# Designed miniproteins, single chains, continued (3), part 86

Each design is a single chain, and the fold is of that chain. pLDDT is the mean over its residues in the fold that is shown.

## One batch from the design tools (miniprotein)

Design m11176
Fold by ESMFold2-Fast:
Structure m11176 (fold): chain A 100 residues (1-100)
Amino acid sequence: SLEEKYQKLKEELDKAIREFDEAYQHALRVAKDDPEEAERIRATYENAKAQIDRLRAEGDKAFKEDPEKAIDLYQSAIDAARAAVRWMREKAEELEKRRK
């Protein structure tokens, strides 16, 4: 059912957000002695989190009237979270290669 699909997407989004927070914390730790990179990491986190939160809120609002739109919005939130995880991991890898 659409309701079951929506609940599974909620669980998938919660997992993606957790992974995003973990990747962000790791990137910050790697950048602790590089204030410019730490600022870039924080700005990227705040922007991505705002986008994810907006898409999730729009999805929650849409579900009662347009469940297909809600599912698409939740998928967009998951995709945004996964893209943010990739960015954080790639940034951490770059900084680790430069770390003394």
Scores: mean pLDDT 88

Design m11177
Fold by ESMFold2-Fast:
Structure m11177 (fold): chain A 55 residues (1-55)
Amino acid sequence: MLSALEVMEKIGKLSEEDQEKIAKLAKEILSKKKEITADNIREALEKALEEVLSE
């Protein structure tokens, strides 16, 4: 599992289009959570990053 800092650094190295895809997917993941916590945000961003990089 990546730290929040490592996830953000990897996202920052991607194209602007991929960053927008990650943000959209992370928001969709977070919408299924009852509360927005730092850990839930990190997990959503990490999962979104993995899915975008897998394409």
Scores: mean pLDDT 75

Design m11178
Fold by ESMFold2-Fast:
Structure m11178 (fold): chain A 62 residues (1-62)
Amino acid sequence: MLTEEEKELLQKYEEAVKNKDFDKAREISDELMRLLREKGYTPEEVRKAFKAFEEIYTKVMK
């Protein structure tokens, strides 16, 4: 489902959240969503990626 590039962005997002750099975390999530749209992913698939970011955020912040 996710490419290596998309997985790397998710890892960078988790690192940014752990460092409490929420501005950087938002930039990374926006970049991934932009890449998914450019690749012709549906709005539903982009939304699923957004949920993955929210799950990482919740996991790190608990």
Scores: mean pLDDT 73

Design m11179
Fold by ESMFold2-Fast:
Parts: structure tokens; sequence; C-alpha cells
Structure m11179 (fold): chain A 84 residues (1-84)
């Protein structure tokens, strides 16, 4: 289940926190409909990646779109394109 995927990723992060694991955890929370938590994890992924993480910016845009924050969504989609 997606809950099991999230638990697995949280355990991996305790041992080796990587941008990739945080991005995947954000995706898991998106599937669970927990968009605000997904945003926090995507922001952590970008922090660890040194801000050149196009996929995480794209995912932030999708999460903000799900929350009805269209201006924020557009901003992050534009950032994703700039770092590709």
Amino acid sequence: SMEEVAEFLEEQIKENPTAEFYNELGKAYMELGKYEEAIEYYEKAIELAGEKYAEAYENLGEAYKKLGKEEKAKEYFEKAEKVK
C-alpha cells in the first residue's frame, strides 16, 4: 500500500537522508491526498539537492495546484523548466 511505501521511505531517511528519498516520500503523500505534507517533503528534497531538482519543482507545482493555489503552482512549474 502507499502507507507502507511512506513508512519504508521514512525509515530509509532516518539512515540516509537523500533528496531522492524525500521526493519519493512527497509522491507517496500526494497519492494519499495529503498535499500539504507532500509540499514539505518536496521542499526538503530541493533543499538537499541544492535547488537543481526539476522533478521536485514540478511536483511542488502539482501539489499547489491540488490545493487551488494556482499562482504558486505556476511559479514552481516555471522554476522546474529553468533548472532542466
Scores: mean pLDDT 86

Design m11180
Fold by ESMFold2-Fast:
Structure m11180 (fold): chain A 87 residues (1-87)
Amino acid sequence: NREEVFAEVDAFAAGMKAGLRLTERVSKELFDKAVERLVERVRPISPSAAAGVAAMAEIGKNKPDTDSTEEEAERLVDEAVAEIRAA
């Protein structure tokens, strides 16, 4: 169900934003597995939405080195979610 998959995307994005505001980060291995699983679920619905999930995941993996770039990364996550929903 497309709506169920989008709910998973919303939950993932919320987790990403929470992670960007913390000094701690989730295990790269667990994060990568969760991303791959979500991308595979989204791809049959929309290839462009799947690309959006992958882009959002890259923002989370490459946490900014400065506070201002953390705010920019959060904005990029919002843009990626909007693109996923529009696809």
Scores: mean pLDDT 64

Design m11181
Fold by ESMFold2-Fast:
Structure m11181 (fold): chain A 56 residues (1-56)
Amino acid sequence: MEAVRRKAERVLELAAKSSDHGKLSIATGLEQAAKQASPDEAVILREAARKARELV
């Protein structure tokens, strides 16, 4: 759980510094990962994906 949260935070920081295309790619990757993750991890990944899309 904490490792997933830390990775999500780092990915969001990278998304903020990325191009609009990069932000959307990151969001899509996080959504895909959430579909394959445990329910607890999926919540963190989906929130990160939504925030990445909001940066566009």
Scores: mean pLDDT 79

Design m11182
Fold by ESMFold2-Fast:
Structure m11182 (fold): chain A 89 residues (1-89)
Amino acid sequence: MTEEEERELLERIRKLAEEYLKLSEEELYERAKELLEEYAELKGWSEEERKKMLESLEKLKEGKMPKEKLAELIAQLELAIELLREEKE
């Protein structure tokens, strides 16, 4: 990854995170769950790895992750999924 490519990715994450900040906290957790399940499928994760990941998300929900950090996480995950889809032709 070049400095230019990294800057473009960070800009895309920032814009996506700003859009996600318009959603409620409950909607953000539902979106995070959907994206994590899609990401796990694209990565070929086992059912046990998927469960562990979803349990981690539930712990973050109980710990009251700041909405801004949750939106950033969702934006990063959505971009990661997009990049993985592009790599698979």
Scores: mean pLDDT 76

Design m11183
Fold by ESMFold2-Fast:
Structure m11183 (fold): chain A 63 residues (1-63)
Amino acid sequence: LVGKIVEALKDFTGTSPLELSVKKGDKLLVLADVGDTYVVAQSLSTGEIGLVPKAYLKVVGEA
């Protein structure tokens, strides 16, 4: 998913400082894939970077 623009399908609340909290409808840029479960993503709204579960994300465009 590197270089893809993704949209959060659900609210996700990070429980670790490394995790990024997102709300349904938020758009993010994927910076790295972390195994099959997580991505490193940057919020397009806040600029914050963190881990988000891949299952919560839908590809909506390209960077």
Scores: mean pLDDT 81

Design m11185
Fold by ESMFold2-Fast:
Structure m11185 (fold): chain A 74 residues (1-74)
Amino acid sequence: VAARLRALYAELRELVAADPDNEGARAELAAFDRHRAAGRSPAEIAERRAATAGFPTPEAYLDWLAAELERERA
């Protein structure tokens, strides 16, 4: 979970840098940055984002995020 979140977070930062007008990507990055500023670990960020977004597990949230990033890059 932690390593996968870090990889997806890096991809999300690259997406936002390439397309700063992508409001969805910017909102997701801002949510990650708020959790990091609160001192949460990557695993805790994945757990809280999954719960907030209505996903049953952190893995389900990360699967969704990976699919969204793939669609935005297509």
Scores: mean pLDDT 77

Design m11186
Fold by ESMFold2-Fast:
Structure m11186 (fold): chain A 67 residues (1-67)
Amino acid sequence: GENKKKLLELIGEILRKIGEIEDLRKEKEEAEKKGDEEKVKEIEEKIKELEEEIKELLKQIKELPEP
């Protein structure tokens, strides 16, 4: 039971972070259209951070025993 709960929690975190990246990509496109280079850089850094967090969560999923 516990491993299934942990798997669902990790999947939920990944899905939330993917949604956040999609929102940030949309904000980046708007910032690029406005020529706001500083905001584009800030958004790119946030996206990179979220991608690394997703990578770590995926690693945790791979380390879980089969349900």
Scores: mean pLDDT 83

Design m11187
Fold by ESMFold2-Fast:
Structure m11187 (fold): chain A 75 residues (1-75)
Amino acid sequence: SLEEALRLAEEARRLAEEGDIYGALEKMREALSLVFGSHVAGVIYGRMLTAAISGRNDDVLNTIDSLIDTINYLL
């Protein structure tokens, strides 16, 4: 559900703020799949993973925030 996706995305935000970027990515994978389905989720997750590996943690946080905004708009 979108409510479950929101909870997962908010958990991802919290983990990222605590410095657990890879924990945040795993929660985001689940949230993205609930909102967009597995194919689109895979594309976005791949971009987030590349950002994390490259040390671009701000890009990871921006993607999490964009998903939260999108879900809140759809609710």
Scores: mean pLDDT 89

Design m11188
Fold by ESMFold2-Fast:
Structure m11188 (fold): chain A 56 residues (1-56)
Amino acid sequence: SDAEEGAKLVKKAADGKGTEEDAKKGIELGRRAIENGDTGAGQVVVAEAEKALKAL
């Protein structure tokens, strides 16, 4: 799912193995999950992706 793929990219970025692009893609996938009705999981992915992006 979009939320699941977003979570993987966010984890990669947070672990220092990902890029700024991975974090940004995580935000995109989280927002798409929200649009598709997976609101809770999508919101978590967006929040974690934004944190990872700020930490980079």
Scores: mean pLDDT 76

Design m11189
Fold by ESMFold2-Fast:
Structure m11189 (fold): chain A 55 residues (1-55)
Amino acid sequence: SPEEVVERVLKLLKKNGYSVEQIKAALDQLIATETDPEVREKLRELAEKYIEEYK
């Protein structure tokens, strides 16, 4: 599912020591390329959750 893919990518970025700013930029890019409104909103929810967790 899109959620599982995003979760895996975010965990890899966090594990590799990427900054909050770098992770946010990557998430914004991923959201910007999504054309399905429902999937886009789900990606936004996941992005907020992981940015807060990484902080």
Scores: mean pLDDT 72

Design m11190
Fold by ESMFold2-Fast:
Structure m11190 (fold): chain A 61 residues (1-61)
Amino acid sequence: SREEDLEFARKSIERLVALQRARGLSPEERAAARANLVRSLHDHLGLPEAEIRRMYDEVEA
């Protein structure tokens, strides 16, 4: 369902953000990882990239 897709996306973003914080990645590495996750979630779940980016910004705040 759409709700399940949104929950999966949010959890995927939370895991990536936590990993980035734990690993001390560079700004360039974080930007690349973000772009890759947005593309992957868009391609596999059909979620709009703008919505995924908004969720990422909310998790990262």
Scores: mean pLDDT 84

Design m11191
Fold by ESMFold2-Fast:
Structure m11191 (fold): chain A 94 residues (1-94)
Amino acid sequence: SKREEAKRLLERAGELLDEASEALDAGDLERARELARRALELVKEAARLLNDEEGERAAERIREALESDDRFALEEALALAYALLSIMKKELEN
């Protein structure tokens, strides 16, 4: 089902965000950004499968924030990505 596919994409996105957080803690900002971009593409695909236009737009806005060289912008983008992932996972669970 589309819901099961979306759930798998969100689970993989969570794993990539965890790896991005570890890279950020290690000072590897480029790796953290790349992993976060991959996670957000999976979140965006999950939103499309769920017909969640708001979630798709939110993921794209967070991705745009990753284009900044600012470490603070990357930290905020990761926090927002985790929040979006949590919301979408809860919407899949009644």
Scores: mean pLDDT 87

Design m11192
Fold by ESMFold2-Fast:
Structure m11192 (fold): chain A 56 residues (1-56)
Amino acid sequence: SELAELFEEMAESARKKGLEESAKYWEEIAEMARNGEKLEKILEKMEEMQRRAEAE
């Protein structure tokens, strides 16, 4: 899946920045995309990750 590849790249980027928790969320999102999960569920996970990233 093209989306799964994109999310895997996001996970790698997060790991390079030392954001281990963000990397775990991106890995989970990539897995959901590979498994053909509904877009709605993927968006919910993305929102969860964004809320965490905004805690700067």
Scores: mean pLDDT 75

Design m11193
Fold by ESMFold2-Fast:
Structure m11193 (fold): chain A 90 residues (1-90)
Amino acid sequence: SSEKIEALKAAIKEIKEAIEKKYSPEDMLILLDRVRKLVSHFLDEETAKEIEEIIEKAKEAIKKGDMEKAYEYLEELREKLEEALKELEK
């Protein structure tokens, strides 16, 4: 549906901005919660599980104060969301 595609595109764009502009830990946690809700609402169980695992790792890195590792997980999250988007556009 158009809603799924637009929501995923918006999430991907915001993740790219978070990486480029180096979001604060607080802003990254807010972003990750929004992405988790989007994924649980719009994506299939298998894809949602994979993405939720990446989100969990990102949150864990933030809790440890490892912001460099948190940004690495945001890149993995972006890649996985782009894969999901490609599947929906077919």
Scores: mean pLDDT 85

Design m11194
Fold by ESMFold2-Fast:
Structure m11194 (fold): chain A 88 residues (1-88)
Amino acid sequence: SSAAATAAARAAARAALANPRASATQAAAVALTAIGGLITARFTGDYERAAAEVEAGAALAEAAGAKEAAAALRRAAELLRAGGSIAK
């Protein structure tokens, strides 16, 4: 399910951000979290929920000191919300 995919991507992002030697894995986890949000939006139509899930990933990235990753996820969440507004 799209919710399970987003949860799995978020768990991967948490694990990657906890490892200071895993920069490539961090990038992959960030990308997977953003993709998970897009999957949630596509399959549920709930762009606000998808954006909130991606923003939660951004908060975890900020807490881990990954500021650029957090900024990228924040931007992805904004685009998800904009997509939801246009779809109405």
Scores: mean pLDDT 66

Design m11195
Fold by ESMFold2-Fast:
Structure m11195 (fold): chain A 93 residues (1-93)
Amino acid sequence: NAEAYNNLGIVYRNLGTKENLDKAIASYKKAIELKPDFAEAYNNLGSAYDFRYRWIDRTQENLDLAIASYKKALELKPDFADAKANLVNAKAN
């Protein structure tokens, strides 16, 4: 169940529209509800907020949500290379 929602979020994210980005965020949040220790879903959620910040709007809220999500992914999986790279890039902007 959690993995299916995470994968659904990835599909929506890849479509790249604002509407599909919102659906991706909702899907990742559902994956996290079903599996609260799902590091990959937190990283994907962070990536979706980061994309929203860069390409849709530049609100501090989206950047803060991205950073918080990446930090949570790293708390759950400290060796998560993608989440480390994403967090560094988010903090640099």
Scores: mean pLDDT 88

Design m11196
Fold by ESMFold2-Fast:
Structure m11196 (fold): chain A 71 residues (1-71)
Amino acid sequence: SRALYLTAYHEMLRGLLSLGVDEETAREIAEAFARAVVKHPERSKELSREVFELVRKGEYEEALRYAESQI
């Protein structure tokens, strides 16, 4: 669903920016996350938790790679 994609994308993007992630990196992670959520909507909470845990550790490349692996 495009609506589910946009909601997941904007919520993740907002969260990442609030944690001080730069706009370019935040957009890349948010795009991959939203695509993963569209493919696996039942796992949205699990996916969100893992992405934010990696981001809080400063592991931005790992967060992006994790999200991409779930698409």
Scores: mean pLDDT 90

Design m11197
Fold by ESMFold2-Fast:
Structure m11197 (fold): chain A 99 residues (1-99)
Amino acid sequence: SKVEELIKEGKKLYEEGKYEEAIETLKKASSDPEALTLLGKALMALGKLEEAAEALLKALELDPKNVEARFNLWLLGVRLEDAGKTEEAEKLFEKANEA
């Protein structure tokens, strides 16, 4: 499908370190939880932590059992805590640990 092609292209761009291009590509598939998870990873790589949280939380809203989205949300929480954003980090840890 077009969504599968966009995710494949986004993964390739991400692996090549082309984070801005990966973000542009993955935004076109923003209704897909896998695309949103990869979008969150690319945003994290660019230090766009608030946008990364939005993408990963949307991925979990669409697919609450998405292990990769939960794991990346936890990683984002760690980065926010390191940046002194403790309250924001605590909220993301709570979401990452929901069953």
Scores: mean pLDDT 87

Design m11198
Fold by ESMFold2-Fast:
Structure m11198 (fold): chain A 78 residues (1-78)
Amino acid sequence: TAEEIARLAASGEPEDEERARRLAAELAKQGNAETVAAALELSRGDPRAYAVVGEGVEEGLRAADGKTAAAVLETLSA
């Protein structure tokens, strides 16, 4: 869930931060733009957590097909 990703990203534990990146990457790769956007929004007030989620999103988009990546980016820019 978006809340789980945001919580893990904000934990300050390296293992939890890595799990947050992995979950965000998987959702971005799958084209789940709404959950990714929600996780980023929940992390907006914490620059470190926001960076962790953003890193995962970037990794997922690199692994996604071009159509899926474009759709996720369009949702995130709205």
Scores: mean pLDDT 84

Design m11199
Fold by ESMFold2-Fast:
Structure m11199 (fold): chain A 73 residues (1-73)
Amino acid sequence: TTTQTLSAQQADDRIQAIADRARRDGTPIGIRTDIDSATGTVTITITYDGDTTILRMSTDDYNQFRRIRAARI
């Protein structure tokens, strides 16, 4: 288990790296997003091959992160 506070771009880069490994290995990836409006914190939990990576960011950074992710599609 790894927990990190990241910028929007760093979070996107981390998620993409895990997703790339999951695709190569044929392993399912689980992504869960939890928004805590009371603290203004967003937590993204990524599960891959039995490992859990936890990324935290502000709601402002999360809005920027969503824009970065949308641009990939």
Scores: mean pLDDT 78

Design m11200
Fold by ESMFold2-Fast:
Structure m11200 (fold): chain A 57 residues (1-57)
Amino acid sequence: MEEKAREAEERYKAGEMTPVEALRFQIELARSAGLSLSVSDEEAEKRLKEIEEAHKK
């Protein structure tokens, strides 16, 4: 899990990962660690999609 977080951060810093992808990885890692998030899976996906569209437009 931490290895994936490190690789995701490395790709983000290298410009190979979008902000949306970085956020998705953080959310998935938190769930894998058994942490309770304030947003549901569907709500998280909606927010990521809105961020991506806003960033492009």
Scores: mean pLDDT 64

Design m11201
Fold by ESMFold2-Fast:
Structure m11201 (fold): chain A 90 residues (1-90)
Amino acid sequence: MMSKEELREKAKELLEKAKELTDPEEALRLAEEALEVAEEALRLGDEEGARIGAEAALIAARNALKAATDKELILRAIGLILRAIGILLD
């Protein structure tokens, strides 16, 4: 597993990438990866890393939702948005 330091750097990298993604499939992949990083950071007690990862996931999933025309992609984006909001509200 990644160290706390590696997870935090990964979260920051994903946050920067999330801001620029407009393709729904690529944005959903980044959102899923960012959410996984956020959940791992929470398990390791890195609240800041978790917050950054959750923000990256939220931005990417929102970009995916804005661009998605397929019902499956829309439902995936909504699910990821709800999970990211859950982390951010804690």
Scores: mean pLDDT 83

Design m11202
Fold by ESMFold2-Fast:
Structure m11202 (fold): chain A 69 residues (1-69)
Amino acid sequence: MITDEEIAVAFADIAYGLAKRLAQQGKVEEAIEFLRRVTEKIAEQFSPAGAEAVRRRGEEALKELEKMA
């Protein structure tokens, strides 16, 4: 069984993977902006619980990208 939260987190993980590739190319600022924007767009598509899960995962990912700056 797949939950709304699991689907939401899967999309957030895909967004992070793309952002990480940008950061690895030296485009850390672009990666951070991309991840922030995409995380909010994903969160808007899910239930409050799914939105919270996406924002939590996105916050963790943003902190990791900021360490690469």
Scores: mean pLDDT 79

Design m11203
Fold by ESMFold2-Fast:
Structure m11203 (fold): chain A 65 residues (1-65)
Amino acid sequence: SAEELVKKGKEAEKAGDYRKAAEYYLEAAKLYEAQGDEAAAREARANAAAALAKAGDLAGAAKAG
């Protein structure tokens, strides 16, 4: 589920794996968009952008947000 992907993203962030966290958040955003939950999709994309910025991927962060 999208909620499980968000949880996996948070677990990856705790492990310092910011790129993997961003992947999970982006997959969660896709599922939320498919469900019509635009607010949750936007939040998941914002979390992905923040994770990519922490990974040093500023271009990826800009595209995610």
Scores: mean pLDDT 83

Design m11204
Fold by ESMFold2-Fast:
Formats: C-alpha cells, structure tokens, sequence
Structure m11204 (fold): chain A 66 residues (1-66)
C-alpha cells in the first residue's frame, strides 16, 4: 500500500499532519489495514486530537481482534 508507506515515512519524520493524510488515504484503499488505523491514532495523538486518536485506536484493536 503506497499511501501507508508514505504515511510511515512522514510519521518517522515527525510530520504528523502529512502522515495522517497518507494514513487516511491508506484506510480508504484498505479499511481492514489495522496498522494504518494504529498509525493514524498515533498521528492524531501527536497533533493533540486525543478524542479522534482514541476512536482510531479502538478501531485498530477491533480489527486486530478479528
């Protein structure tokens, strides 16, 4: 998933806004990609969007438990 790889690169660079956009694109292409939801939660958490981060983390956990 090219969007997921781009998102990880942005996340590692500390560009959390760009990372979030790429992870959202990755999820649009593959909504079952639990890792993309985990990274999206991390990016939103780093941006101070705690409620959104918690929601995305819950989604990732549900996918990983399935």
Amino acid sequence: NPAFEAGKAAFEAGDYETAARHFEAAIAADPDLAEAWLYLAGAYGALGRTDEAAAYLAKARALLAA
Scores: mean pLDDT 85

Design m11205
Fold by ESMFold2-Fast:
Structure m11205 (fold): chain A 83 residues (1-83)
Amino acid sequence: GLMEELEELEERLEELEKKIEEAKKTKDKKLLEELKEELKELLKRVMELLRKAETLEEMLRAIALALRLIGLLFEIDLELKKL
C-alpha cells in the first residue's frame, strides 16, 4: 500500500543521509553529485505518491518526506559550492 511505499522511501532516505555525511567528511565531490541525483529520483517518486494520496495522513507523511529531501538537496548544493 501507499503507507508501506512511504515507509520504504523513508528507510532509503535514512541510508542516503548516512552516505551524505560520509561524502561530506571525505570531501568526495563525485559521490555528492551521485547522491544528489539519487535524492532527485526519490523526490520524484515521493511527489508521485503525494499525487496518489487519498487521506490527509498519507498527504502529510509524503509532504514531510518531500521537505526532508528538498533540505538534503539544498545541503548537498551548499557543500558542492565549497569544493
Scores: mean pLDDT 87

Design m11206
Fold by ESMFold2-Fast:
Structure m11206 (fold): chain A 66 residues (1-66)
Amino acid sequence: MKLKVTFTGSKARRDAIIADLKADPNLKVEELDERSVIVTYTGDVTSGIGRLLRLIGDPDVEVELL
């Protein structure tokens, strides 16, 4: 699964979200620019996709399925 994430909030909020995504070993995060990243889920069966689901619910980001 591959998502494009565009940040519409503050820089501090953006940095916190990127740090959370990068902390998940089941996610590959590629920074496209200062406002957008591409996130690829590569996880195994037991970890779930909780980080991605939380991201989709965040009002300070726009999430697009690629």
Scores: mean pLDDT 72

Design m11207
Fold by ESMFold2-Fast:
Structure m11207 (fold): chain A 80 residues (1-80)
Amino acid sequence: SNIDKILEELAKKYPELKDTIERLKEWVEQYREARKAGDKLAEARALFGIVALLEEIRFQTGDSEEVNELIDKIIKEILK
């Protein structure tokens, strides 16, 4: 998937984020499953988890322009 490719690229550039990225993958999968099931509450909870981990990534990388561009791309791919 496009998200998996973006997350693998991020993990290669920032190996220190590998655990955070794996947790993000878990929340993205929960979001997708909730959408398939039509579970609006589970969808919202998963989206909150995704946002929290993306903000953790911003914090850990010092709010870098390169990371912010990758996060924007991840958000666009998740919301498709």
Scores: mean pLDDT 83

Design m11208
Fold by ESMFold2-Fast:
Structure m11208 (fold): chain A 113 residues (1-113)
Amino acid sequence: MKELEKKIIEIIEKYIEKAKKSEDPSDEVQELIDDLVELAKTASEEEISIIGHALVVLYKELFDIDEEIAKEIVQSYLESKLKKKVEIKVEPSEEVIKKIKELAELVKKKEKS
């Protein structure tokens, strides 16, 4: 799990740096989602839960939607990509949540500009 969270943070930081240089970060957000889904393909059930929860936080922050709506969207998306049942039960670390929120705020600021 610690190694997984380090990889998640590295992916998020990569896309934060890319988004800073982009006028429209929509492509960078989709690439982040795609990279997290690829990570989930080789992950354990607990690790998929952590990745799923990080995506729930991302969707909630980006779209200003309720957590339950974000969970339904993320769960359906991950199940379609992984072709298996997904349960989002495990919370990621505070550092992962902080990095996801940093990316979401950056994206939102660029959309308003």
Scores: mean pLDDT 82

Design m11209
Fold by ESMFold2-Fast:
Structure m11209 (fold): chain A 88 residues (1-88)
Amino acid sequence: SSSAEKKLKQLHLELTKTLFRTLALLESLRLAGEVTEEEVELVLEALKKIMEGKLEEARELAKKLEPHAPEIAELLLEAIKLQEEIEK
C-alpha cells in the first residue's frame, strides 16, 4: 500500500508541475508574440479538459496546437499521459 500511495502522490506532483510548466511556457511565448490569442485559448481549453478527465478532447486540442506551438503540444500530451496513469 505504501509503494502504491507514493506512486500516486508522485504522479499528482508531476501532473501539477507539468501544468505549471505549460502555463509558464505559454506566457513566455505570448509575451514573445509567438502564439496568437486564439492559440492561448486552445491551450487553456486543453488544460481544462485534462483537469476534467476529458483526455481525448484534450488530445485533439493538442493536435491542433502542434503545427504552431509544438513544445506546448508536447507538454499537453505529457500531462494527458500522467492523468491517464492517475485514472488507472
Scores: mean pLDDT 87

Design m11210
Fold by ESMFold2-Fast:
Structure m11210 (fold): chain A 65 residues (1-65)
Amino acid sequence: MDEAKAYLVKGANAYQAGDYETAAKYFEKAIEANPDLKAAWRLLAEAYKKLGKEEEAKEYEEKAK
């Protein structure tokens, strides 16, 4: 199984629960496992937007391109 995709699922579950901090941590792990997984970068940016971290969100959005 692709570890990056497993972390995306865990992050998505945390995001749906409203735990954006935990969601961001799992999306970070997904990127660490597969930095080419653009969905992980985009979801990380969304999680950081929910946390009010606009600067970090923009940086991750750039990497998602």
Scores: mean pLDDT 81

Design m11211
Fold by ESMFold2-Fast:
Structure m11211 (fold): chain A 100 residues (1-100)
Amino acid sequence: MPKVTLSPASQTVAAGGSATITATVEGEGDSKYRVSLYIAEAGKEEDKTFVGSAVVDVGESATFTITNLEAGKTYIVTAVAKNLDTGEVGEPATATITVK
């Protein structure tokens, strides 16, 4: 089963700043994976907004930049990897962004 890791797992950014998150895919074989990144306000994860996606090889990383973060909010970022050869979707990974 593919595994996604988000780094950093937690970060604090200033209002009007940007957050940068790196997603790394761990999996079997020589498959390509689509990593899809979503963001939601903490406690409102059902209202996830799509941030972006990237296609990576096993062991590779994709970097995403998130802007338009509102002061005083905490956001949960969710990443999901899909194996493009098998269609298998791994367990989601999460990271937290706190905005001052």
Scores: mean pLDDT 81

Design m11212
Fold by ESMFold2-Fast:
Structure m11212 (fold): chain A 75 residues (1-75)
Amino acid sequence: SIDDLRQTVSDNIRNYMNLVRDNSDVSTIISQQQNVINSMDQLISVMSGDDRVRATRMRDSIQNQGNDYIDRRRR
């Protein structure tokens, strides 16, 4: 159900935030970022109209911010 997909996205975001807070290994953070993006893409696939557009922009923002964070950790 869409509620199950929303729960999966929320759980993945929470796990990602915990890994970032705890300064976990970059490889682990990359894997969890991918889990966030994959679960968001699954949720977006069942959305339509303006909700889908807004969710897609949020997904892209999260991916870009996450990539910038990883780049800074590696420099």
Scores: mean pLDDT 86

